# Designs tried in a protein design run: designed miniproteins, single chains, continued (4). Part 80

Each design is a single chain, and the fold is of that chain. pLDDT is the mean over its residues in the fold that is shown.

## One batch from the design tools (miniprotein)

Design m14944
Fold by ESMFold2-Fast:
Structure m14944 (fold): chain A 89 residues (1-89)
Amino acid sequence: SALLEEALQLAEEAQRLAEEARRLWEEGRYEEAAEKLREAARLAERAAELFARSEALPEELREELAEGLRKKAEELEKMAEIAEEKARE
């Protein structure tokens, strides 16, 4: 299904951005890390919306996957906030 394929692609891209942000954070490049974390959070949230709407999956599985991605997005947003604070120091 097109929705499921798009959801998977967005989830994969969010993961790649989160990994890039981790490397930037380890290098002390906090401003750039914050930007990547925010983008990863946005993509994870979008992927959650598409998983929730994907009729190719059972309803319980759709909600479980969507909730997991929303929680991940919240965590990424919190990490971006911390990175921004570090960048201001």
Scores: mean pLDDT 89

Design m14945
Fold by ESMFold2-Fast:
Structure m14945 (fold): chain A 99 residues (1-99)
Amino acid sequence: EEEELDEKIQRNPDSLTDEDIKKLVEAAKRYFEEADKLIAENPDSLEAQLEAERLRLKGLRYLSTVAYKNNDQETLEKIRKEIAEVYRRIDELEAQLKA
C-alpha cells in the first residue's frame, strides 16, 4: 500500500496514476494533521516530536512527488530543503531517544 507507493516514487514517479497522486495528497494532509495533533497534545514530549517529524517527512516526500508530476520546480526545491531539515531533526531526536 504505502510501501508500494514509496517504491514507485523512488524508482519511477512517472508511473504514478492520477489516483495515486490523489492518494499521496490525501496521505500528506492526514500526516500533517496527525503531526499537528501530536505536538498540540504533547508539546514537551521528545517522543511525540520524533513521531510528528516522521509524519511530516512522509507528507513532504509525497508532496515533492506531486510537485514533480505538476512540473512545479520552485515548490519541489522548497520541499526538498524542508525534507533535509526534517531529516536532521529526526536524526537528532532518534539519537536522544535511543541513548
Scores: mean pLDDT 81

Design m14946
Fold by ESMFold2-Fast:
Formats: sequence, structure tokens, C-alpha cells
Structure m14946 (fold): chain A 61 residues (1-61)
Amino acid sequence: ATAEARADAPGSVSVAMKEENGVGTFAGAYLAPDGTVHLATSTSTSPTDFKTQTETRAAAA
């Protein structure tokens, strides 16, 4: 299962969650006023084991 989040206005936050067959995913996206996008993704294959990755990207001109 994969969750995707999208923020398309400066200062906005988007969060999405998805669960399929006991696998949960969480995705968050934040578009900063300066055009920087902050992404976070967390995946769980059990209730007590979460792997979280964060990524910061500047909008390419």
C-alpha cells in the first residue's frame, strides 16, 4: 500500500494514509512559502515497526 500527499499552495499541508492487507503507509507534504517542498513517508508492516523517510526538495526553476 502507498499513500501520496500533495500540497499545491504555499503554506499548505497535505496528509494521506492508506492501509491494504495489514500494511499501512502515511505520506505528508508541505509546500513552504519560499517554494521548498517537504515530504515525509512512513511505512509499517506491523503495529510497532514504522520506517520513516523525509525528503526536502527545492522547486526546480
Scores: mean pLDDT 62

Design m14947
Fold by ESMFold2-Fast:
Structure m14947 (fold): chain A 58 residues (1-58)
Amino acid sequence: SLHDAAPFLGHPDERVRLAAVEALGRIGDPVARPALEAALGDESEDVREAARAALARM
């Protein structure tokens, strides 16, 4: 769920943050938009690309 994925956006492991962004994108809840927009500034290019894709689906 949204509440299960959002806490992992700040996780130190890039793979965990990527999975959280992808989960929020699949949920498609507009409440996740600010968190996905924050992920556009992530240090990982993979996480940033996943955030762009998730926002495009919303």
Scores: mean pLDDT 78

Design m14948
Fold by ESMFold2-Fast:
Structure m14948 (fold): chain A 100 residues (1-100)
Amino acid sequence: MIEVDVELRGGLAEKEFEVEVKEASPDGKENTYKVEVQVRVRGLREAQVFATVKSEKTGKEGDGDAAFAERPGETLTVTAEISVKKKDKIKVTVRVAGRP
């Protein structure tokens, strides 16, 4: 699980980070890998959070359902799914949109 703090200034924020998947598939088959991101949102009354993921080896992209914050300082968990076979690097982008 990845933890990210986001303070929004101007209603939009985006953060990118990489996750190395050392053993994406124990049997060498294509398996769905879930990336969980815990996002703390500050300075907003309302915020929508979503995560997207991209494989460096295949260029495939994945996403998940958006989560909605109803109060400042709320911590949300968003999940994005991607299919990987072997060792990979997954680029994770967390986007937060809301009212300042």
Scores: mean pLDDT 67

Design m14949
Fold by ESMFold2-Fast:
Structure m14949 (fold): chain A 86 residues (1-86)
Amino acid sequence: EAEKLLSEAAVLNAQGKYDEAIALAKKAIELDPKGKYAAGAYTVLGAAYFNQGKYEEAIEYYEKALELDPNNVVAKLNLEEVKKKL
């Protein structure tokens, strides 16, 4: 279930449906807050907030993704990009 919510959240984020993506990503985290899908869900949250211009929230969620999965290349690269906006 968490994997399905994460994949749907990523698709919604890619479609510009950021509030819907945020809602599904948060549900994925609630199902398994420290599991392998939680890092991906935090990455989607970071991306959705970044796309909404909420850079401080985007940084917070990308940092949480990296705490759970330090090898998450997507979160690492996007964190560098959002820091350039501050």
Scores: mean pLDDT 83

Design m14950
Fold by ESMFold2-Fast:
Structure m14950 (fold): chain A 70 residues (1-70)
Amino acid sequence: AEAAALNAALDAAEARRAQAEAAMAEGVAKIAETYSQEHADTHQAGRDAVVAAQDARVAALRAAAEAAAA
């Protein structure tokens, strides 16, 4: 039960990360259309930091799921 619950949490976290990444990519494209590419690049750097934090959470959940399964 614990391993199954952790795997479900991992799947949900991965799905949310993919949705957030898609939304951020659309936002950067819109900024590039409205402003200069340099302005869009600055916003992309900030979004990359958020993605890195989400990746760390997914990695922690994956490690917990693997530990529970072992």
Scores: mean pLDDT 73

Design m14951
Fold by ESMFold2-Fast:
Structure m14951 (fold): chain A 73 residues (1-73)
Amino acid sequence: MEEDIAEARAFGDRLIALLEKQGASPEVIAEARRLLDETIAEGEKKGLSRSELMARIVAVVLDAVGRWLEEQL
């Protein structure tokens, strides 16, 4: 569990770093980090598998990106 949480966090951190490199706003980066932390905390609480946790992280980050892109209309 602990190792799965650490790997999921590292994966999420890499996704957020990629968003920063692509020029996402500081507000979007802050929101993505907040959602990543919440998703990992919920995953740990619910005992989600590594793959389930990673899938949720991807979905959460993509939702944040989608919202940011809508604001660029």
Scores: mean pLDDT 76

Design m14952
Fold by ESMFold2-Fast:
Structure m14952 (fold): chain A 62 residues (1-62)
Amino acid sequence: MAEKLVEGAAKLLELGVPAELVAQLLVIETNGRLSREQAREVVRLVEAGDLEGARRLVEEAL
């Protein structure tokens, strides 16, 4: 699940979806297990190319 969420976030960012909206979608998709702050950090890591770090953060929150 975490890997697919990170992959989905990366694809949305590549398509030009704003980072703030991608973070909001991550909060919704995880039923709030990712806080808004954690979701923003996941998006930041994805933008930096740290997909493994992003996946790890999502796994820790679930």
Scores: mean pLDDT 83

Design m14953
Fold by ESMFold2-Fast:
Formats: C-alpha cells, structure tokens, sequence
Structure m14953 (fold): chain A 68 residues (1-68)
C-alpha cells in the first residue's frame, strides 16, 4: 500500500531529523516525494496539481532538514 509506505517513510524521516542524520533525512525525503507523487497520480491529480502539492511539500521538508 502506498499509504502504508508513506507512513513508514514519514516515521523514518522524523527519526533521521531527530538524530541529526541529514544524509538519511534527504534520501528518505526523496523517496517520500516519489511515493506521494504516485499516490497523487492514482487519485487523478493533474500534472499541475501534483507539481504544486509536491513543491509545497519539498519546501516544508527542506525547512525541517535545515533546522538540523
């Protein structure tokens, strides 16, 4: 399940950020973005809707990683 994979990746990403493991956090964030993109496609999102959502998500994640 894409939803189950996203939950796992979110937990692992949070743990990596908390541990200060920037390299692991960036790798997990990239995998999460790919999984989220697939989920949006499966729900019928347009390319424009998908990119707008992913751009917002990337901004939030980059800010979280930068705080490490």
Amino acid sequence: SLVEQMRRLNRELDAAIDAGDTETARRLAEELERTMGKLLESQGASPEEKEAFLAMYRSVVDQAIARV
Scores: mean pLDDT 80

Design m14954
Fold by ESMFold2-Fast:
Structure m14954 (fold): chain A 65 residues (1-65)
Amino acid sequence: SLEEEIERGVLEIAAATFLVLAKKGYLSPEVKEKAERILDAVRQGNLEEARKAFEEMLKILEKEK
């Protein structure tokens, strides 16, 4: 569906952005790991896994505030 394609695109952009920031040392290695998991899940077409990895990434970011 269009909604699923938009969701995949948003997750991919978000994950790629956070991955770049983590690689540059602006974010923790845990965020890097979750961003990589989101990208892998999107690539595999596993939207459920991508959502779970994104939620886990957000929890890490919230704890680091």
Scores: mean pLDDT 85

Design m14955
Fold by ESMFold2-Fast:
Structure m14955 (fold): chain A 85 residues (1-85)
Amino acid sequence: MRSREAALLTAAQLAIMAGDYELATELAVELVRISSDPAAAVKEIADTLVKQGKKEEAIELIERVLPYLSPENQKEAEKYKEEIE
């Protein structure tokens, strides 16, 4: 159940720890495409970047995943982005 979703989330967090923010963003895009709760998935990855002091990278990640989200999930992600800004 949702093993690929969990694996992508873990991989994105590991990419952030390795300093590979571009890979983390690419993994976040894949995660939102398969996630049952895309807005929450984006928030988890973005929160990891914010905790690392990578606020600009967190904003960029959210912006890059927006086109892959439903209008409702886009609204949630935009609200979270505004809270970071």
Scores: mean pLDDT 81

Design m14956
Fold by ESMFold2-Fast:
Structure m14956 (fold): chain A 57 residues (1-57)
Amino acid sequence: LEEEAKKLLERAKEYLKEADKILAESDSPEARLEAQILEGVAALLEGVANLLLKKAE
């Protein structure tokens, strides 16, 4: 559970990094939408990871 949570957090971190990269390279509406989607996915992964950590205690 802790290992799975760590993997999800690392994945979330990767998506946030990709979103930052996209926004750094372009400020187009398409880039903003893509970054927003990646940020949303990262938030969901962090939420799941937190639930797993809470269950593992």
Scores: mean pLDDT 80

Design m14957
Fold by ESMFold2-Fast:
Structure m14957 (fold): chain A 56 residues (1-56)
Amino acid sequence: SARRQALVEETRRLAEAARRAGLPEADTIERGAEYGAQGSEATARVALAEARRLWA
């Protein structure tokens, strides 16, 4: 779905930013985006929320 794709893309942007910042959780955020891409929209929402929590 378009909503799931948008959530996954946002999570991937956060993962890339985390990697450039040297954040240890970059790989975890990226894995979350992958699960969201292959799973449900709910999974994608959880992944984005977790990524944002790690950034703030």
Scores: mean pLDDT 82

Design m14958
Fold by ESMFold2-Fast:
Structure m14958 (fold): chain A 61 residues (1-61)
Amino acid sequence: LDELIQQTKQELIKAIDEGKGPEYAREYLSPENAKKIEELVKKGDYEAAKKLVQDRADAAL
């Protein structure tokens, strides 16, 4: 289970770097969560973005 969560985190970050982040994230996350992650990435807070993804994954468990 943790492995799947880590893969999702890395895929999300990669998609954002390729410019597909917002659209890709919307399919896997709520629009609000995707927007929040995008704002953190644009600001350069990758660690904060990763924490948000981790917290969301922990909430699902």
Scores: mean pLDDT 62

Design m14959
Fold by ESMFold2-Fast:
Structure m14959 (fold): chain A 55 residues (1-55)
Amino acid sequence: DKVDEYIRKIAEAVAQGNLDEARKILEEAKKTLSPEDAELLERAYRVMVRHLEEK
């Protein structure tokens, strides 16, 4: 599934502490994915960023 591929790429960027790259990947994915998949990806992104904030 395309959304799973983007989730993995964003997770890698977040794990590296590169939030700018993660955000860029999210924006590019939202242009390619269906609205439903884009919403799912956006929710996954928020969860990953929250975990990073806890360090």
Scores: mean pLDDT 78

Design m14960
Fold by ESMFold2-Fast:
Structure m14960 (fold): chain A 103 residues (1-103)
Amino acid sequence: MEELLERLREIVLRAYRGETAEFPDDLPDPSTELGEKLGIAFGALARVAELLRQNPQVTDEELESILREVAEKAIELFKQGKPVAEMAAELDRFVEEIRARLA
């Protein structure tokens, strides 16, 4: 999980910087619990990256720090054995906390 989430964070960072990034072919099938949880974590990272794009004052250091916080939150929820629905709800709340910090 941690290695996969770090790779997804790198993909989001490259996309944010306008670089072409290919999605890994070796990711778990999205029909599996692991694949579904990774999809939810990737969605949270992508939503936060979009919020950061809308704020021209965000530095590269702040961008990397905030995306790391999102990845770490997803890893924490996975380690806690949270069901997919609870993990999605917790990450949605965390994205809203980040939105409030950027306002």
Scores: mean pLDDT 73

Design m14961
Fold by ESMFold2-Fast:
Structure m14961 (fold): chain A 67 residues (1-67)
Amino acid sequence: MKKYLIVVAETREEAAKAALQLQKEHPEVTVLFATTADRARAEALAADLERREGAEVEILDLVALKE
């Protein structure tokens, strides 16, 4: 089963850095990134990947984790 992780952060730079680190730690998972402005698009992409590819998708919202 394909696995995807979508990292959401306030800035593109923060999201990209976190995604790069996670991709190094989990080479078996495809790591994507988005900003909080694109959160709805990230959620739509996750739903699309799950429906069309039967993939396991997780969204890691770094802003929600910090509160």
Scores: mean pLDDT 78

Design m14962
Fold by ESMFold2-Fast:
Structure m14962 (fold): chain A 79 residues (1-79)
Amino acid sequence: SLREEVDRILERTRAEIEKHFSPEAKAAADRVLDETRAEVDRLIEEGASPSTIARKTMAGVLDAIGTALDVELEERRRR
């Protein structure tokens, strides 16, 4: 199902972030991915197109990666 595809993409993103980022960066990214999943669930309930759902999912993935990078860079700036 479309929801299962979204869950797979988000789960793979979480795993990849966990491998390469600090626990703090991962926690921030996980929040973005959780928000993305909630928004995708709402879009599915509203009958949004698969393309709309795919774009939202990919935007969320990119936002999560960007958030992890921002947290990591901020931590390094404090050193």
Scores: mean pLDDT 87

Design m14963
Fold by ESMFold2-Fast:
Structure m14963 (fold): chain A 84 residues (1-84)
Amino acid sequence: MEEEIRKLSLKTIGLVLRIIGAALEGDEQAMKRDVDGAIETIKKLKELGYDEEAEANSKLLLRTVEEVGSPEIVEYAKKKLEEL
């Protein structure tokens, strides 16, 4: 279980870094793909009962998108996080 949490958290961080890269390139489709990927890793953490890790990763994702994303991407990420 510890190894799986670590892998999911690292995957979320990697996807957040990819979102930053996509934002710098103006690739909105790549940003949406990586937001979706981050949401899936957060969802998996919640399913495994790691609510604190899921919450921390959700906040990291949202803060990153708010900093570098368009208003459309921010709304997209917020909607996806609310569905969890």
Scores: mean pLDDT 83

Design m14964
Fold by ESMFold2-Fast:
Structure m14964 (fold): chain A 70 residues (1-70)
Amino acid sequence: SSKIEKEKKELEEWLEKKKKEIEERLKELEERYKKGEISEKEYELEKGILEGVLQLVEGVVETIKKILEK
């Protein structure tokens, strides 16, 4: 069935887009920290949140893949 293949591709593309968005925010945060625009505490807190969100996105990917493989 081509439907599952299409749904998998669309889902993978959407998830890669979301991962790229988070990675870009992490890069911007690191650049702001290096420029002294934010404090170390603000950097560590926001980095922790963004890394946590990235881990959740990866967890959702794993869960969806397991469901689609059934």
Scores: mean pLDDT 79

Design m14965
Fold by ESMFold2-Fast:
Structure m14965 (fold): chain A 73 residues (1-73)
Amino acid sequence: TSIGEKALELGEKLLEEGKESGDEELIKLGEEALELGRKALEADKKGDILTAIGYLLRVIGLEFDAELLKKKM
């Protein structure tokens, strides 16, 4: 699995989990993560690996934000 594919997979998972929760803030975080994952995949396809890594790290950051938000619920 490429860096871009991994970022997209994580974004898709975050959005799915957000939708299952029914929480609007978690859904919004998932939508943002999916968009970043798509950008990571596009950068990866263009051979811009550093940009793809940057987007992957941002998706991972949103995963941490989602876990923190869940702890407040």
Scores: mean pLDDT 84

Design m14966
Fold by ESMFold2-Fast:
Structure m14966 (fold): chain A 64 residues (1-64)
Amino acid sequence: SLEQLEKELEEIEKQIKEIEEELEKLKKEGKEDSKRAVVLESALAILKAGKSFLESLIEKLKKE
């Protein structure tokens, strides 16, 4: 349902924010090139792609 997709989008947005905050902390500590930072940047890229997909799907469903 549309409501379930919107809830999933909110969860992805929450995860993106948490990862971005963690990456910002790592950057401030001079650890931007750490293995942890690389893994988190990869996860962030995947989540942002998923967000874009869900936003497009929700927009299409709202036109019905």
Scores: mean pLDDT 84

Design m14968
Fold by ESMFold2-Fast:
Structure m14968 (fold): chain A 56 residues (1-56)
Amino acid sequence: MAEQLQVSQEVLDAALAVLEGASNEEAERRAKELGISLSELKQIAALMELLKENEE
């Protein structure tokens, strides 16, 4: 992908874990692996839920 604005598969996997009710500790570990904050990961998870509903 030419643009860095698109999320990677690893970010999507972490966001899905948050949406599925992963613990704060698990979410923090995934965010750390991605080099992002827990807050950023939670924002991505919220966006993922919106996209998931749109794709049905």
Scores: mean pLDDT 71

Design m14969
Fold by ESMFold2-Fast:
Structure m14969 (fold): chain A 80 residues (1-80)
Amino acid sequence: MEYQDYVNKGDEAYKNGDYKTAIEYYQKALSLEPNNSVTQLNLGQAYLNLGDKKSAIEYYEKAASLGDPTAKKKLEELKK
């Protein structure tokens, strides 16, 4: 499967509140494009919705290191 197919399936699962399935597809997308800040941000948000704050912070830090301003803002909020 191509990168975009995994992103689309992850987005659909996320939209339906199936955060576990969204994480599985976003991780597959990241295996094809490891430095994609948007996919890393989406993984962080899905983990946060599952209550996994530690994993959420890890992915937000990766997205922020790639220059994502939304991830930087979320890190400031979570580290308070």
Scores: mean pLDDT 84

Design m14970
Fold by ESMFold2-Fast:
Formats: sequence, structure tokens, C-alpha cells
Structure m14970 (fold): chain A 97 residues (1-97)
Amino acid sequence: AEVEALRARWEASLANRPEVLFDRSYTFETKEDAEKLAEKAREIAKELGIPVETSIYETDGKYVVRVSVRVPRTPENLAKVEEFFKKLDEAAEEIKK
């Protein structure tokens, strides 16, 4: 159908968009809690099939976990990134308990 051909063309246009980078930082009082979040970020990313980069650094006696996700800008990838950070925020709250 003509409408289906137009939809496929629109979806192909979205798939060829440039990549987007999402960066979030989480701050913990202990290195152990920071490492737990970084490990959890890798696990959630693997479940969702998206790439993730994590780094941990110390600043002013606290530990910062930087979580970065770089994906092609498609609605499917944006939905996966939203779900990823939702689950990661939940994991951060559990670790802080």
C-alpha cells in the first residue's frame, strides 16, 4: 500500500540520522556504591542491547559515576535509552538505601 511505502521511507530516514550522546552523573559517598551502580549500568545496557560507557572519579571526598550512551537517533533507541536511565535511577536509589 502507498501509505505503508511512505511509512517505510520515513522509518529509513530516521535510521540514517546522526548519533546522539546521553551523559548522566551519579554521586555516591563510597567507592563501593559507585562501583555497584557502574556494574548495574552495564547489566541493564546488556539487557536492552545498547552500548554503555562508565567511568568513576573522586571529587571532594565523593565518588562520581559518569554513564554515557551513544546511539543512532531513532525512536526505538530513544525509547531504550529512556528505559535504561529509568532503571538506572531505580538502581541508584536501591544502592543508597
Scores: mean pLDDT 79

Design m14971
Fold by ESMFold2-Fast:
Structure m14971 (fold): chain A 64 residues (1-64)
Amino acid sequence: GAGEKARAAAERARELGDGTAAAVAAWESSQHGDKEAARHAYEAAVEAGGSPAAVAIARRAADA
């Protein structure tokens, strides 16, 4: 489902150091109501060293 795809995207983004991709995964998960996947993607965005803007988007998604 969408949550599995978002979680896979977050893991990929973390491996590549792509905080923007992780933030997108967090926002997608939030839109589908998957708060757990959104939180995992937010953590991936932080670990990937995402920009302050990307991290803020991911945090907002995780807090929804």
Scores: mean pLDDT 76

Design m14972
Fold by ESMFold2-Fast:
Structure m14972 (fold): chain A 100 residues (1-100)
Amino acid sequence: MEERLKELAEKYGVSLEEVLAADRGERPITPEQLEALVDYGIYLIQEGVINAIIDELKRRTGDEEFAEEVRKRALEMLKQGKSITEIDAEIDRLLAEREA
């Protein structure tokens, strides 16, 4: 979580500390800081969706080890900028391989 915000701050050439201060309302937000925070907010929503999908997969299969391996792969894809549609397709592929 914090690592992703740090990566986005570095991508936009802004200080993580200053982004966090602006988010807390301690400073006016710059356009670059706003872009980093918006991308982080989108990331958090997408991570939440992935976690919900994996938690349902865990409930359906009863296979916690498999579910956590799929979660790791899905979150790595999200960090690489893959869409939720691409991630969902990969989850379906991994589930099919497990059932074979």
Scores: mean pLDDT 78

Design m14973
Fold by ESMFold2-Fast:
Structure m14973 (fold): chain A 77 residues (1-77)
Amino acid sequence: DNLLKSAQLAEEAGKEALKQGNNEMAAEMYAYAASLYLLAGEKEKALELATKALELDPNNVLAQHVKEQVEKELKEE
């Protein structure tokens, strides 16, 4: 519950940063939201946001880790 609320707030912050042209902050916020969605078990949403973060910043370590973890779990299911 609190994880999903935090994830949504981070996603909204990322959208606002992107609207203002701050791609670096948007990538950080989307990566953070992706990590929270992953912890909440929302694998598809986590992959979506991690992918968006990597499109904005391909060197974002958190987004890389979230994407790798989700892809591994989806392949093992």
Scores: mean pLDDT 84

Design m14974
Fold by ESMFold2-Fast:
Structure m14974 (fold): chain A 58 residues (1-58)
Amino acid sequence: SMVEEAKEVAKLSVLDGLEAGASKEEILKKVEEYLKEDDNLSEEEKKAMLEAVKEVVE
C-alpha cells in the first residue's frame, strides 16, 4: 500500500541520516518540516511516516 511504502521510505531515510552522523533530533525536525510543507501527501501517509521515523529513532 502507499502508506506502507511511505513508512519504508521514511525508515530508510532515517537510517541513512543516522549513518551519515545526523542526530535523532535533526532527523525528526527535518521529517516534520517536510511533512508540514507537503500538501500532496494524505494525512494518513504523513502520520505513518512520522510514526515510522519515531519508531526508528526513539
Scores: mean pLDDT 75

Design m14975
Fold by ESMFold2-Fast:
Structure m14975 (fold): chain A 61 residues (1-61)
Amino acid sequence: MLAEGEKLLQQGDEAFKAGNYKEAATLYRQAAKLFEQSGDTLMAQLARSKAEQAEKIVEQK
């Protein structure tokens, strides 16, 4: 679970850097769920914040 969360977070970062904000938001949301389930509150908050940023970019376009 923890390794999966970190992998999804990294994939989200790569998608965000490539300009694929919708994909990044989805990956960040999945990472946040895994971190929350594992009790990693800090990483869950980070992933949620990144997802919200990506979603705002998509919604503003």
Scores: mean pLDDT 81

Design m14976
Fold by ESMFold2-Fast:
Structure m14976 (fold): chain A 79 residues (1-79)
Amino acid sequence: IEKKIKELKEEIDKLLKEGLISESTAESMLKALEENPELALALIALKNKDYEKAKEYIRKIAKKLGVEVSDEELEEMIS
């Protein structure tokens, strides 16, 4: 899982450099990975362009942590 997280961090950095995601989105994703490795599953889904599955994983983790996230917020995080 640690190696997979490192690969995902590199992918996030690449997406940021290509201008596909905002700097704030990249920072949020990196922090979330360090605090909750289960978010690696959501990022793997994003890498595979499976946005629906990515949203499901993010919602599940947010629910587990007691954080409410709207579908609109999830769409913005993924877009």
Scores: mean pLDDT 66

Design m14977
Fold by ESMFold2-Fast:
Structure m14977 (fold): chain A 66 residues (1-66)
Amino acid sequence: MEEEIKKDPNNAKAYTDLGKELAAQGKLAEAIEAYLKALEIDPNNEEARKNLEKLLGAPGHSLFEP
């Protein structure tokens, strides 16, 4: 891992989009995995990070909401 890895925005975006599709299908565990893969490709992918946080319980979310 001590090498420059090409960050593929298209691949990171594809995983982010896949995560959204999986979340919409109720496959939350698979959606989380897809967002994590997007972050492995592009750790600065805010969209994947935000969506992952929403699924795991972002700071702005409340468990009082069903």
Scores: mean pLDDT 70

Design m14978
Fold by ESMFold2-Fast:
Structure m14978 (fold): chain A 92 residues (1-92)
Amino acid sequence: SDDLIEELKDFLVSLAKEGIKIKVEVEGSKIYVEIETGDILRAIGVALRLIGFDLDGLPVEVSLEGTVVKAVIDTGDEEKAKEIKEEVEKVA
């Protein structure tokens, strides 16, 4: 599961580096993510990737609203949740 958290962090950071607008809020071990992709097909792709993390055992709840992807991810670790927010904000 630690490897999944690292892959999730890398994924979110990669989106931010591409200029995609990402908002991240942390509550305990949970991350609340809002991703404005500006493109419906990109939003579908991002949502499917996040669903992939859930299927691999990292708890993720995903909703898709046009070009916006919203997700709640339970990292199981408060410090890892904070690290993901910090790394995304560095490149956003």
Scores: mean pLDDT 87

Design m14979
Fold by ESMFold2-Fast:
Structure m14979 (fold): chain A 68 residues (1-68)
Amino acid sequence: EEEFERLKEEALRLAQELLSLGDIAAAKDVLDRVAEGERLYEQGDMKKALETFREAVELGRRRVEELR
């Protein structure tokens, strides 16, 4: 429960970073993955939700790193 909240928060933070850097497309990709993770969590697929949030965070971090 707390782990999902933390990963979601991190992914949303990374999406805001990408928006600030002008990469709207990458920010949207991260947000789309967050929405998918939330949907999986609501459906009770906890493992897939966790994996999806981790993918959102990894994508966000990679894109921010590339823009530096």
Scores: mean pLDDT 82

Design m14980
Fold by ESMFold2-Fast:
Structure m14980 (fold): chain A 83 residues (1-83)
Amino acid sequence: VTPAEARERGRATAETMLAAARAGAPVSAMAGALEALGADPAVFEAAVEEARALAAASTPEEGRRLLEGVRLAEARVAARRAA
């Protein structure tokens, strides 16, 4: 995966997470979308970065939910790597 491809896939996932947050989806659904990218570290890190940037540009409520999803996904991916 090229850096440009990783960024584009990451952005698409971050936008999907924001749409889910706006629709009132649970934090676990947003975390699941990020976890699906966890097999490719470059794509996962790009998605985390795009989600954080999008959260900073969103309303406080939307941003909070996005960041909760990111934190949950990061914890779960890290736990799998540690096992």
Scores: mean pLDDT 79

Design m14981
Fold by ESMFold2-Fast:
Structure m14981 (fold): chain A 69 residues (1-69)
Amino acid sequence: SGKDRGMQRIRDVRQQIQNSTNLSSDQKQQMIDSVDRAYRALSRTPSVTQDVLDQGSQSLQDRFNQTQS
């Protein structure tokens, strides 16, 4: 389903953060905590729309990308 794919994208961002060589342990923990909060919020919403998932995963990806500068 669209929700399953959106949730997978959030998991993929979490994995990218964990695998990053440009982030300190503290930065990784802060970003992982943010991703985990978003994941929990979306998991508790049974009828979340594709637009919400796309916006949420994009916001997390954008935050991660800012750390790669």
Scores: mean pLDDT 76

